# Designed miniproteins, single chains, continued (4), part 1

Scores and structures below are computed, not measured.

Each design is a single chain, and the fold is of that chain. pLDDT is the mean over its residues in the fold that is shown.

## One batch from the design tools (miniprotein)

Design m12001
Fold by ESMFold2-Fast:
Structure m12001 (fold): chain A 60 residues (1-60)
Amino acid sequence: MKTFELEFPDVLSAIGTALDIIGDFPEAEVTISGNTVTVTVKDDPEAIKYLEELKKEVES
């Protein structure tokens, strides 16, 4: 199990990204708090790779 915390510049971006993650990885647990999206995945290497890349893009 891995948990990712993704902080976006605004709430609308956070909501849009959360919906994309739910659509692509329905087994993922997604929580939104303001402009922060918290995603928990259970040993899914494709989801983990996607979220690591997404976090890098958001932090860059």
Scores: mean pLDDT 80

Design m12002
Fold by ESMFold2-Fast:
Structure m12002 (fold): chain A 79 residues (1-79)
Amino acid sequence: KEEEIKKLIEEAKKLSTKALQALRNGDYETAIKYFEEAIEKYRKALELAKELGNDTLVEFYERVIEVLEERLKWAKEKL
């Protein structure tokens, strides 16, 4: 379960980096796709963290999701 969370977060971080790079390049469609995929990975990690009862990790992932959702909304407004 903890190993699964680690894998999800590693994948989500890579997707977030790709999304930010696309955003910088004005490729809003690609940025949207990668932000949506990153958010999905963080949401899965959040559910696993809740199952573990790790409140610190839950709060951290909820905050990361909020930031990514704000960036996603901004990118969508550019289309």
Scores: mean pLDDT 86

Design m12003
Fold by ESMFold2-Fast:
Structure m12003 (fold): chain A 75 residues (1-75)
Amino acid sequence: LVKEAQELRERGGKLYAAGDYKGAGEEFEKAGELYKKAGDNRSAENMYRAAALAYKQAGDLEKAKEMLKKADEVA
């Protein structure tokens, strides 16, 4: 779980740097889910917040709000 979440986090960061904000948001969201399942709530919160920023930059405000809600739930 943690190793898989780290791989998704790295992929999300690369997509974000490349300007693929939708793809970055999807990978960060998946990483957050895996960190949450592993009990790493701090990393899960960080990933959901990163996903929210990526979705906002992609213009998907509803997904961004959903990610912020998930971040608050694990904080």
Scores: mean pLDDT 86

Design m12004
Fold by ESMFold2-Fast:
Structure m12004 (fold): chain A 91 residues (1-91)
Amino acid sequence: GDEEARELLREAEELLRRAEKLIEEAKKSKDKEEQIKLLKEAIELARRAKELAMEALKLAEEKELILRAIALALRAIGLEFEAELLLEKLK
């Protein structure tokens, strides 16, 4: 239901915020091994956030929650893609 969807979206948003912070830390780091570790962790957090947003989308009935779930899922895909590209440049 909508209440469960709201809780999943809150968790997804928190995970995305953490993923974004790790990506920014990776960009500022001068240590390649640290950059790799931070980017891999960011990818895992973004993937988990996407899963939660997609689960919320299945439970949401209110239009605003449906749109929030879609927006968070797309944001998660974008952060995962950014981290993957940065990780590939380090190989």
Scores: mean pLDDT 90

Design m12005
Fold by ESMFold2-Fast:
Structure m12005 (fold): chain A 71 residues (1-71)
Amino acid sequence: MVAELLRERLTEEDLEKLREYSEKHEEEIKEIAENKDYEKALEFMEELIEWLAEHGGLDREELEALLEKAK
């Protein structure tokens, strides 16, 4: 799972920021999960990668590589 791979490379502070992001987008995440909307899930993951690249300790290319492994 992407979250488990990210946990290995993110600090506790970065994980807390990720939790805040998830809480703000909880309804969207829930809707994607319930509908199994693959296209929306990919769009959400791209937005999450961009947010993490700006606020987390990982660069965009590394985050995209982790997402690819989650397939």
Scores: mean pLDDT 66

Design m12006
Fold by ESMFold2-Fast:
Structure m12006 (fold): chain A 62 residues (1-62)
Amino acid sequence: EKEKILEEVRKKAVELAKSITDPRELAQAFTELVREALKKYPDLDPREIARAVLEAYNEVKK
């Protein structure tokens, strides 16, 4: 389940990175994505969620 949740977060982060070109707007969207994930799954490590978002961003911006 944890791996599936992190994969969903990564997919959402990829969509955001593709649609938002402004770095500040993208950073705010990523912050909101992490916050919503933690709200739904409070037992998840925030650092793992943030890392999934960062990996998605790096994948899109390669």
Scores: mean pLDDT 78

Design m12007
Fold by ESMFold2-Fast:
Structure m12007 (fold): chain A 58 residues (1-58)
Amino acid sequence: MTAEEIAQILSEAFGLENAIRFLEREIELAKSSTDPRAPEVVERLEKALAILKEKLAA
């Protein structure tokens, strides 16, 4: 799933502000993970968060 897909799905399901809050929490959890894939997941979630914040600011 791409960052754009994550941003779209979460904003449609929870609304823009709740989607941002959800992603911030998920990023925090992913950053504390010892999984080798965690850095890739964090990068993708941070890109999704940036997309949502840009939409909120517009």
Scores: mean pLDDT 81

Design m12008
Fold by ESMFold2-Fast:
Structure m12008 (fold): chain A 70 residues (1-70)
Amino acid sequence: AVEEARAAAEAGDLDKVREIAQAHPDNPEVLLIYAVALKRAGKPDEARALAETLPEGSPARQVVLAVANS
């Protein structure tokens, strides 16, 4: 899952990264990879919106917000 998400992100396949993130919503590493991919695609607002769907205080939310705001 994480390895597939990273490979898809490196290939610029945002649709594939999104599918993997949707299949693994509780995996913070997959969500981080998706947030980075969204930011590189010029969609930092979508990365921020993703963070808002995650539980407050979760490591995943903190990391996604850091990526969106970098």
Scores: mean pLDDT 77

Design m12009
Fold by ESMFold2-Fast:
Structure m12009 (fold): chain A 94 residues (1-94)
Amino acid sequence: SSDIQTLDGMITGSDHAITSVRAGDFDTALSGIDGMRRRVQSLQPRVPQDSQVLLQILDRARDHVRRGDGDGAIQDLRQLRDQFRSTRRQIQQQ
């Protein structure tokens, strides 16, 4: 389904954002986070509770990147990736 493809893309996007943070490329990481935030908003009607959790993690990751806290950002982006995997499983079961 298109929702599964979107979530697979966001799982990959989380890994790309982690790589950008590790490289000190915070502008690319912020761009990736903002892109994932827009895609999560498009999923809200399908998974409203999961979308709220995902948006909270995205906002926290963005805050850490903006403050130059690479370790905090990576921790949040790993949690985000795991939550995308969980949401993907939930949608696949519907």
Scores: mean pLDDT 88

Design m12010
Fold by ESMFold2-Fast:
Structure m12010 (fold): chain A 71 residues (1-71)
Amino acid sequence: MRERIEEEAELSLVLMEYSLGKKFKDAELLREAARKARELAERSRDPEIARRARELAEEAEEEARKIEEEE
């Protein structure tokens, strides 16, 4: 339970970073959120957390790319 609780908290934090990055169009914050989410997805043994983290990483990367394309 400890690892799962910590991973859920980490996922929530990354989701907050993703939301702020989208709101402020901060590509660096979105890239950091994507990196953290991908790392969580790779190390998590909980399939639900891994799936949610993977989805978040993909969305964050897409949003960062869109912002950078409008440079």
Scores: mean pLDDT 80

Design m12011
Fold by ESMFold2-Fast:
Parts: structure tokens; C-alpha cells; sequence
Structure m12011 (fold): chain A 75 residues (1-75)
């Protein structure tokens, strides 16, 4: 994963952590983070694969509500 993609992953996580109940589209994340939609799409899919975010079909992505045990397993 490129350093730019890792930086976007961290910024996406920070934004979602500030808004844990909200679903963000790729376009909305791109606008809020000042990044291109393809770059955000790649970064958020990697976060989904890593288990930090969940995809909401037709809407976008949100932070997973993880138990302490689940969060520890991903860290």
C-alpha cells in the first residue's frame, strides 16, 4: 500500500471516529478530506478489508461498532 493511501486511511478513520453513527459516501469523504474519489475509494476499501469500516449497500461506509475484544483482534 502506498504511503499516500495509508495517510488517506488514517484521515478517513479519524473522520469516521468523529462521526461514528454516520454513513459517508465516497464522494462525501473525498469532498471533506480534499482527496480524489478514486483515491478515497481505494483507501476505504482497504479499511473495509482490514475490518475497521463496513460498507452500507447503496449508501457508503461507516465505522464498525466493534467490541473491545474485536478492536483488540484488529490492532
Amino acid sequence: VSPRTRALQRRILALLDDNPDRVFSVAELAERLGASPPAVSRAVRLLEAEGWVERVPGRGYRLRNLSAEEAAALA
Scores: mean pLDDT 76

Design m12012
Fold by ESMFold2-Fast:
Structure m12012 (fold): chain A 52 residues (1-52)
Amino acid sequence: SKALKIARSALSTVRDPRALSPERVQGLIDGLVDAGYSREEATEAVREAIER
């Protein structure tokens, strides 16, 4: 999805995406919601981006 592409781009500057705190993960989700995505879509996109 387009949300996943944005999440991956945001995480491209992060060396260890899996080491992100829940607070920072929530910040990324909030950023996607602000960009027009639903909370559910944003959450799934960020999770997929971190796991990959």
Scores: mean pLDDT 78

Design m12013
Fold by ESMFold2-Fast:
Structure m12013 (fold): chain A 68 residues (1-68)
Amino acid sequence: DLERLAESYEMGAEGLEYFADQALKIGDELLKQGNLEQAKHAYELAEQAREGARRLRELAEELRRKAE
């Protein structure tokens, strides 16, 4: 049902938020090592994951409003 789908999207968002946090930590470590190109890539992945999580949370909220 729609509520279970919303829960799945929320779990997906949590996974993406965790991935974003890990990617930021990796980026910071790479930056500390002077690996600027790889650090930039890690930060870009973190930003993409954070945006994806935001979208999933918005979709979950819409589904919850439609659920009986």
Scores: mean pLDDT 86

Design m12014
Fold by ESMFold2-Fast:
Structure m12014 (fold): chain A 63 residues (1-63)
Amino acid sequence: MKEIEEARKHLEEAKKALENGDYETAFKHAMRAARLAQGIPEAREIFDEAAEIIKKVFKVDRP
């Protein structure tokens, strides 16, 4: 399977988890999406969105 397609699926899962307040699941999927999209120019948008979710989750989950 193409890495970009897998990254997109993980990004979608992260967005859904974030909407449901499941920050742990959102973080895991966003990290996976960012990892798969890393270094691929066509997946830059997926990487950027995943990074944004990671930052948002970290800010909310902070003590």
Scores: mean pLDDT 78

Design m12015
Fold by ESMFold2-Fast:
Structure m12015 (fold): chain A 118 residues (1-118)
Amino acid sequence: AMLSPEEAAAVGAIAGVLAQAMEAALNREEAEFSVTVEVAGDYVSVIAKVDEKGVISIGVGIAPTREEAEEKARKALEEAIKKGKNGYEVLVDPGASEAALRVLEEIRPAIEAAVELG
């Protein structure tokens, strides 16, 4: 089925952060970009970090509160960086809504494209 307007808006906000990270990576500028969006009572947080070599690492967190989603995204980012370049990690609460999971799956190809630029 098609995304709801709320799910589509969430995907758009995350795509914006990925576009900013990709621009910084192409310019070899160290930067960090993040967004947290509310979807069907859950929160999806995405953090994209660009290093001085233009390598992009991404952490995604999904949780029932903004604070927990942001903490999960930061922890996921740290795990992605620790595993080496061109990586992303996702930490999802076991009770994550189908809407939050649809947003993640819709944006996943864009996340994969972004990390492959490094």
Scores: mean pLDDT 86

Design m12017
Fold by ESMFold2-Fast:
Structure m12017 (fold): chain A 78 residues (1-78)
Amino acid sequence: MEELRKRAIELVDKAIEALKNGDKETALQYIDRAGVLAALAGEFEAVELLSKASRYIQQGKYDEAIKLLEEAKKVLEE
């Protein structure tokens, strides 16, 4: 449980860094992987936030996506 959440948090951090560098495709790949791990950990609120973040990335709303990724991290850290 804890190991899955920790790994999901690490992937979310990598997604945020990728977005800050303009690497949309890399960010989406990290978000997809984080979502799978969050779901396996039963962290469905985080899964919803990650899904919404990926939608905003696809719309070019990177600042809004980063805010959602930061919120997903907070949920996973609880």
Scores: mean pLDDT 86

Design m12018
Fold by ESMFold2-Fast:
Structure m12018 (fold): chain A 72 residues (1-72)
Amino acid sequence: SLEVEIDASMLVMSISLTLLYDPEASVEELVEEVAKLKSIREDLREAAIAAIRAAESAEEAFERVVAALDAL
């Protein structure tokens, strides 16, 4: 379980690095907030990780992460 959480943080960091090339980091801020909330809701963590990992584009991954957060 903890190892999965570490993997999730690495995935978020990888996506964040990609967004660092964008002048607006609103999506990155949202991903960071979701990462913090995932530490509270472990059930949502699995869904968010799966969504991020399954998505081919950062935009699609973030949309799924936002949906998971909205389901809170």
Scores: mean pLDDT 60

Design m12019
Fold by ESMFold2-Fast:
Structure m12019 (fold): chain A 67 residues (1-67)
Amino acid sequence: AAEEERRRLELLREADERVREHAEAHPGEEDEFKRLVDEILREPLALAAAGDEEAAIERLVEAIEAL
């Protein structure tokens, strides 16, 4: 539980870092990129809210790799 939650938070920080890097490279596109990230993260976050941290982590890794 604690390990899975920590891993999920680390992955969310990685996603935030990618949003920041994209904003620096494409300042006019940050809102569109944020929206795409939010859509991609929707299922992993719903799984985490349901208490399935392992499934949330798997889907979150897949989502970040798609970015």
Scores: mean pLDDT 74

Design m12020
Fold by ESMFold2-Fast:
Structure m12020 (fold): chain A 61 residues (1-61)
Amino acid sequence: SADELFEKARELYKQGKYDEAIEYLREAIKVDPNNVEARDFLVELLRELGRYDELREFLTA
């Protein structure tokens, strides 16, 4: 389930659907909070897009 959500997020990212990719990454992390790959991808994606407010919220939640 978490792996399927992560793969969907990667596909959405390739399509430039960044908001949808972020939502699928958040769901993957919710299903498996110890999924380092999904967490790292979300952090990198938020940083790449300059979404520092969302990045800060994620790191302090």
Scores: mean pLDDT 84

Design m12021
Fold by ESMFold2-Fast:
Structure m12021 (fold): chain A 85 residues (1-85)
Amino acid sequence: MEHIEKGTKLFEQRDYDGAIAEYEKAIKENPNNVLAWINLGHAYLQAGRYDEAIEYYKKALKLNPDSVEAKTGLSLAEEGKKAAA
C-alpha cells in the first residue's frame, strides 16, 4: 500500500520514472496486486512506452480478466502504439 501511494504521488507530479520504481517495489512485495500492475501500465503509458504498458496491462488482466480499468488501459496503449508509427 505505501509504495502504491508514493508511486501515485510521483505520477501526479509527472515523475513517471519515479512512479514506475515505486510500483515495481509494490509488485515485488505482492505480485498478485492487480492495482500495482494497472498503475505500472498507466505510468509506462504516460511515459510513451507503449510496449511495456501493453505487457503490464495484460499481466493485470491475467490476474483479473474482468478489470475494466486494465481493459481500457490496454486499448489506450495499443492505440498509442499505432499513432506513434
Scores: mean pLDDT 86

Design m12022
Fold by ESMFold2-Fast:
Structure m12022 (fold): chain A 77 residues (1-77)
Amino acid sequence: STEERFERIKEAARELLRTTALQDITQAQIARRAGVSVATVSRVLRERGLSFREFLLEVSVEIGVEELVAAVEKVTA
């Protein structure tokens, strides 16, 4: 399904963001890691109203919020 493809694309982005700066990540790298074509990445993001850079920014913010929550939980425990 489109949702399953989006989850694979999102997971590929999360993995790349662990080792690669946001500005250096390409659609081709995500497509290769997710096991889909570049055209599929573009189409899935377009169906969600997201540009590639908006998508990467959203994923990066999500990771940052997760890291901040984990840090706060360690201080408050």
Scores: mean pLDDT 83

Design m12024
Fold by ESMFold2-Fast:
Structure m12024 (fold): chain A 83 residues (1-83)
Amino acid sequence: SLEELVRAVLAGDPSAATQLVMEALKEAYRRLGREEEAESLKITKTKNADGTTTYTFSIKPTDEEVAEAQRLLREAAARVRAA
């Protein structure tokens, strides 16, 4: 679940942040009727020498999909904090 991935990120799991973003976008795609895109989405993580991280998406999300994913992430984080 997104809540389990939020807990993993907070526990310092280095892979969990990429997985959390991917699963939030997949859920946003499913909720917006884009089930094929949800199943095929891949994210590649590259750590740069300056300490930044670049994420590459196999499918470019729309502004609506990004907004829905951000909403889902905020809700999952709120549930983790409330528990």
Scores: mean pLDDT 78

Design m12025
Fold by ESMFold2-Fast:
Structure m12025 (fold): chain A 80 residues (1-80)
Amino acid sequence: VEEALELVKRAAEAVKKGDLETAKELLERAIEILEQQPESPLVRLAKRYVEEALEAVEKGDLEKALELLDKAGTALSIHR
């Protein structure tokens, strides 16, 4: 979970810098890590937000991507 949280934070920084290729790679890695976690409501919620953030990055909606990444980070922080 901590690794997924770090990837989400790094992806948000990449989005802020306009490095969308790095942001997409980090989000894809975060999804893979979340898939390996035990099923919990917070892990499922975080995965949904990360998947939606990846879609927002692909569409160029950086404001929505950052909002979704903030929500994902919050969900992962609660699951500590």
Scores: mean pLDDT 80

Design m12026
Fold by ESMFold2-Fast:
Structure m12026 (fold): chain A 74 residues (1-74)
Amino acid sequence: MASEEEAKAGGAALATGVAHGMEGDEGRAAGELAARGAAGGPELAKAGMAAGAKAAGTEAGRQAADAAAATAAA
């Protein structure tokens, strides 16, 4: 099983990616993969998290930096 930290990081990255870059068809597909992974057991959870986090992980970092800069500038 993935660690709590890895599970949270993957979920947060996927959620951020869906909200900001993976909306619509791609976002829904990634969300369903993650949900099926959690329901289908550790192998599917790993596959879903790897696919979702890889796609959204980099953008999650960019989005967090952008949000922090906007908040600091206010």
Scores: mean pLDDT 52

Design m12027
Fold by ESMFold2-Fast:
Structure m12027 (fold): chain A 55 residues (1-55)
Amino acid sequence: SENEEISKRLLESLSKSRIEQLELLIEIYRRLGYPEEVIAQYEKALEKLRQEALA
């Protein structure tokens, strides 16, 4: 099913950097129509990691 395939993509992203993983999770959650509150939590974590990497 579509959800099963998306879950597998999430598992694949576990092998990537934390930044890449969060980017993929956010995209997948947006595609699945997750509530903005959930998406915002990942967006916040992503921005922190990006800021640390760029600083």
Scores: mean pLDDT 73

Design m12028
Fold by ESMFold2-Fast:
Structure m12028 (fold): chain A 57 residues (1-57)
Amino acid sequence: SARLASFGAVQQALLDGKSEEQAFKEGVKAALDAGADEKQAEELARQGLEAWRKNQS
């Protein structure tokens, strides 16, 4: 799903030591690649960052 793709990309970017801004961009790209539109991709990437901040994963 676009959500799982986005969340995975955000977490992977952060584990690789990238910034939250870069992780957001990679989350958006992953969601778009999975078939989300731009607004959905941005919302999913933002949710992925929020999930990471709460759980650090």
Scores: mean pLDDT 82

Design m12029
Fold by ESMFold2-Fast:
Structure m12029 (fold): chain A 102 residues (1-102)
Amino acid sequence: MTLAELGAALSTAADGEVELELDGYRLRVRVEPGRVVVEHDGLVAEGEATEEGGVAKNTTTGDSAEADLRGEIRSVSAKTEASRLAVETAARLAAGQAALAR
């Protein structure tokens, strides 16, 4: 299952919260209509579904990522690997929500 497919599935679930393990990092994911929150060890990345896919940002650090409707990362700016994983994950999950809305 891709992260975009997971984002689409979670947006239709009664409980939109899940814990993921990616590259040895444990992420807590909460999915709401049009919004995704990914939390890891004090890092918070907020993702939003857009017409082009998904965009995510850590509002504290300014780290960000964008994914297209297929969940492929188009751009990423992150200071650490943990922050990169959090914003990329949030963007991909938001992209899944955007794809489902079409």
Scores: mean pLDDT 74

Design m12030
Fold by ESMFold2-Fast:
Structure m12030 (fold): chain A 66 residues (1-66)
Amino acid sequence: VEEAAREAAREVPEAEEEARYLVELYREGATLEQIAEIARNAAELAEEEGNERAARVLRELAELAE
């Protein structure tokens, strides 16, 4: 999960803040289920803002965290 988040941030700078936040939560002991929920919510927000690329990356992170 941590490595996938770093790779996503490198490819899509718009998703970098969200990916970094998710990695920090994971390190602090958040469950993968909690991370998946946060990533899904972030993806929905990005899609509503018209950032389809960031939304796609965040959805993939949510799926990996399940």
Scores: mean pLDDT 71

Design m12031
Fold by ESMFold2-Fast:
Structure m12031 (fold): chain A 57 residues (1-57)
Amino acid sequence: GAFEMLAQYLEGLGDSDEGKKLLQLAKTNPEEAKKLAEKFSEKSAKGLKEMLEEYKK
């Protein structure tokens, strides 16, 4: 579900420190990870690619 999408996205973006921190948060709070996943997909659904480039440290 959303958790898997978030984890996969963060794993791909693991190169960024923030992405790793978010992943850790998801591990500690699986429910929060779900909310974040929905937020990311909803807001950054279109700019997911651009987000990756802008987030390149």
Scores: mean pLDDT 57

Design m12032
Fold by ESMFold2-Fast:
Structure m12032 (fold): chain A 114 residues (1-114)
Amino acid sequence: SMEEARRIAEEYAERIRKAVEAGDYESAVALAIQMISDLLGILAPDMPAEARAEYIALLKEFASKAMDNVDDREKLVEIFKEFKEKLLSLVEKYAPEHVEFMEEVLDRFIEIFE
């Protein structure tokens, strides 16, 4: 449900903020990936296999790029912004009703690193 998705996003945002404040960018990136996976599972539980494959591929690409740059906060923000654009494109294609919510979640997440 949307209410459940909002609650989970807020819980993850707090955990990510604490990781960033501690300088633990590896944990912060891992939490962000888990948050997005959990949110997609809640918002689009019946997504077709093609959509799921595209989301998984994008998350893997993001995880790889972010983990390679956990020592560079400015580069991480750049990677997150690129990931946001690509993820919102997929959300618009497969679950357009959730674009606004996902944009809000991703913007809040990026602000934690800025």
Scores: mean pLDDT 85

Design m12033
Fold by ESMFold2-Fast:
Structure m12033 (fold): chain A 63 residues (1-63)
Amino acid sequence: SMSIVLVSDVSKEEAEELAKELKEKYPEKKVVIIEAPSREEALELGRELMKTRSNEIVIVAVV
């Protein structure tokens, strides 16, 4: 299965709100929030997670 990765320059609070919306829209998928110190690291983390996880939506918040 394919995972969906979203990278955002948002606060943890904003990421949690987005996760709530996505859980309601895609109830069959697990939604996970991960924090990263930079956008580049967030994208790298997202790509790695897509290879090891399935049926998940990953939101990476840059802090």
Scores: mean pLDDT 74

Design m12034
Fold by ESMFold2-Fast:
Structure m12034 (fold): chain A 56 residues (1-56)
Amino acid sequence: GAKEEFRKKLLETIGEILRAIGDVFEAELRGDEDALKKAQKELDEAKKKFQKLLEE
């Protein structure tokens, strides 16, 4: 049902946030500014997606 789909989307979005945090950390360790900018953008998009899910 709709509740199960919501839970799935929530868990997927949390996973996206965790992966993006890992990508930011990895990019900082490598000193890769382009990768860091990309990872920060992905993190911001994942956070916005999470916020929208909470408002539904």
Scores: mean pLDDT 81

Design m12035
Fold by ESMFold2-Fast:
Structure m12035 (fold): chain A 59 residues (1-59)
Amino acid sequence: AVEEFRKKIEANEDISEELLRKAATEMHGEELAEKIMASIKSLKPVEVGVTMAREVAKA
């Protein structure tokens, strides 16, 4: 999941909600994955991809 997530970010491809949740859970556990998914519900797609990629990779 994390490898697929990295490849899609580098290629600027659409990341599915399922793949994003799996990658976040593998990297940061359930709690941070829940926060990321909650943020997606409130944010527009324009900001979602960049912000989530940074939070998942950085935290």
Scores: mean pLDDT 62

Design m12036
Fold by ESMFold2-Fast:
Formats: structure tokens, sequence, C-alpha cells
Structure m12036 (fold): chain A 78 residues (1-78)
């Protein structure tokens, strides 16, 4: 599937460039969100936000807001 292929590519890229882990977690979250896997996407954005907390606090805040919005979507879909 497109989701599985996209995740595989991102995981391979993350293995080569561990310094970009936050960016790859955010990209994985976007892929899962597009696939309707809102709980998984929300968790990944929270993990990415923790990485950005000291380097880019505004980005961390935005990612946490996205996570909260997706958690609400997951509850509405249940």
Amino acid sequence: SEVEEAIRVLEEAAARQPELRGDFLSAKADVYAQAGKYEEAAKLWEEAARIYENTDPEKAKQLRQKSEELRKKAEEAA
C-alpha cells in the first residue's frame, strides 16, 4: 500500500540521518493522518514535539495542537 511504502522510505531515511528524527516522525504522522490512522498520527506528532521542544518551541506547540485535533477526530470516528 502507499502508506506502507511511504513509512518504509521514511524509516530507511531515518536510519541514515538520525539527526533528522523529529522531521521523519512528523512525516510519518502526516502519512498516518492521511490514511485515517489518527491515534497513531497523534502519538507520532507528540514524539516529534518533544524533540523540537528545545530547538523550536513554536513548532513543538503547533505539533501538539495537531495531535490534540486528531485525538478529537479519533473520538468522533469511534
Scores: mean pLDDT 80

Design m12037
Fold by ESMFold2-Fast:
Structure m12037 (fold): chain A 97 residues (1-97)
Amino acid sequence: MIEEVREVTEKVIETIRENPDDEEVLKKVDEEYLKAMAPAAELAAAGDEEAARAVLEATGRIQITLAELIIENNPDEEVRENAREYLKKAKELLEKL
């Protein structure tokens, strides 16, 4: 489970970075991510701290990747600024894990 979560997280991040097109690629990536994370999320909800940590790490890393792509590619400066603030907070959260 934890190793599967890590493997899917790496694949999701790579897919997002190689294909930053919002409509088709991100929908497919979101579906694959949710499917792979479901068992870990259920264990986290049941009080499994290791599963909860794995879910938080995976979610944080994917959100960092999405925020970085928004900062690089989004034409709206306000959206980019919000992404920079989110990136900072997400990195701070992962440092505490």
Scores: mean pLDDT 75

Design m12038
Fold by ESMFold2-Fast:
Structure m12038 (fold): chain A 62 residues (1-62)
Amino acid sequence: MSEEELKEKIEKAKEFLKRYVNGDEEKFKELYETLLELLKNHPELWELSPEAIAVYTLIEHK
């Protein structure tokens, strides 16, 4: 997967998280920060779909 494809994957996961929080900007910011931290610490997660990455982020956020 190219760098551009990885960036698109994170943007799609981000949009999924945004939809999930239904306009809660504070909650979205927390989840997005968790997403970035997970991808930084667990590069293997880049092999997952954007939706799976988002779901994993929700689980890890507590």
Scores: mean pLDDT 76

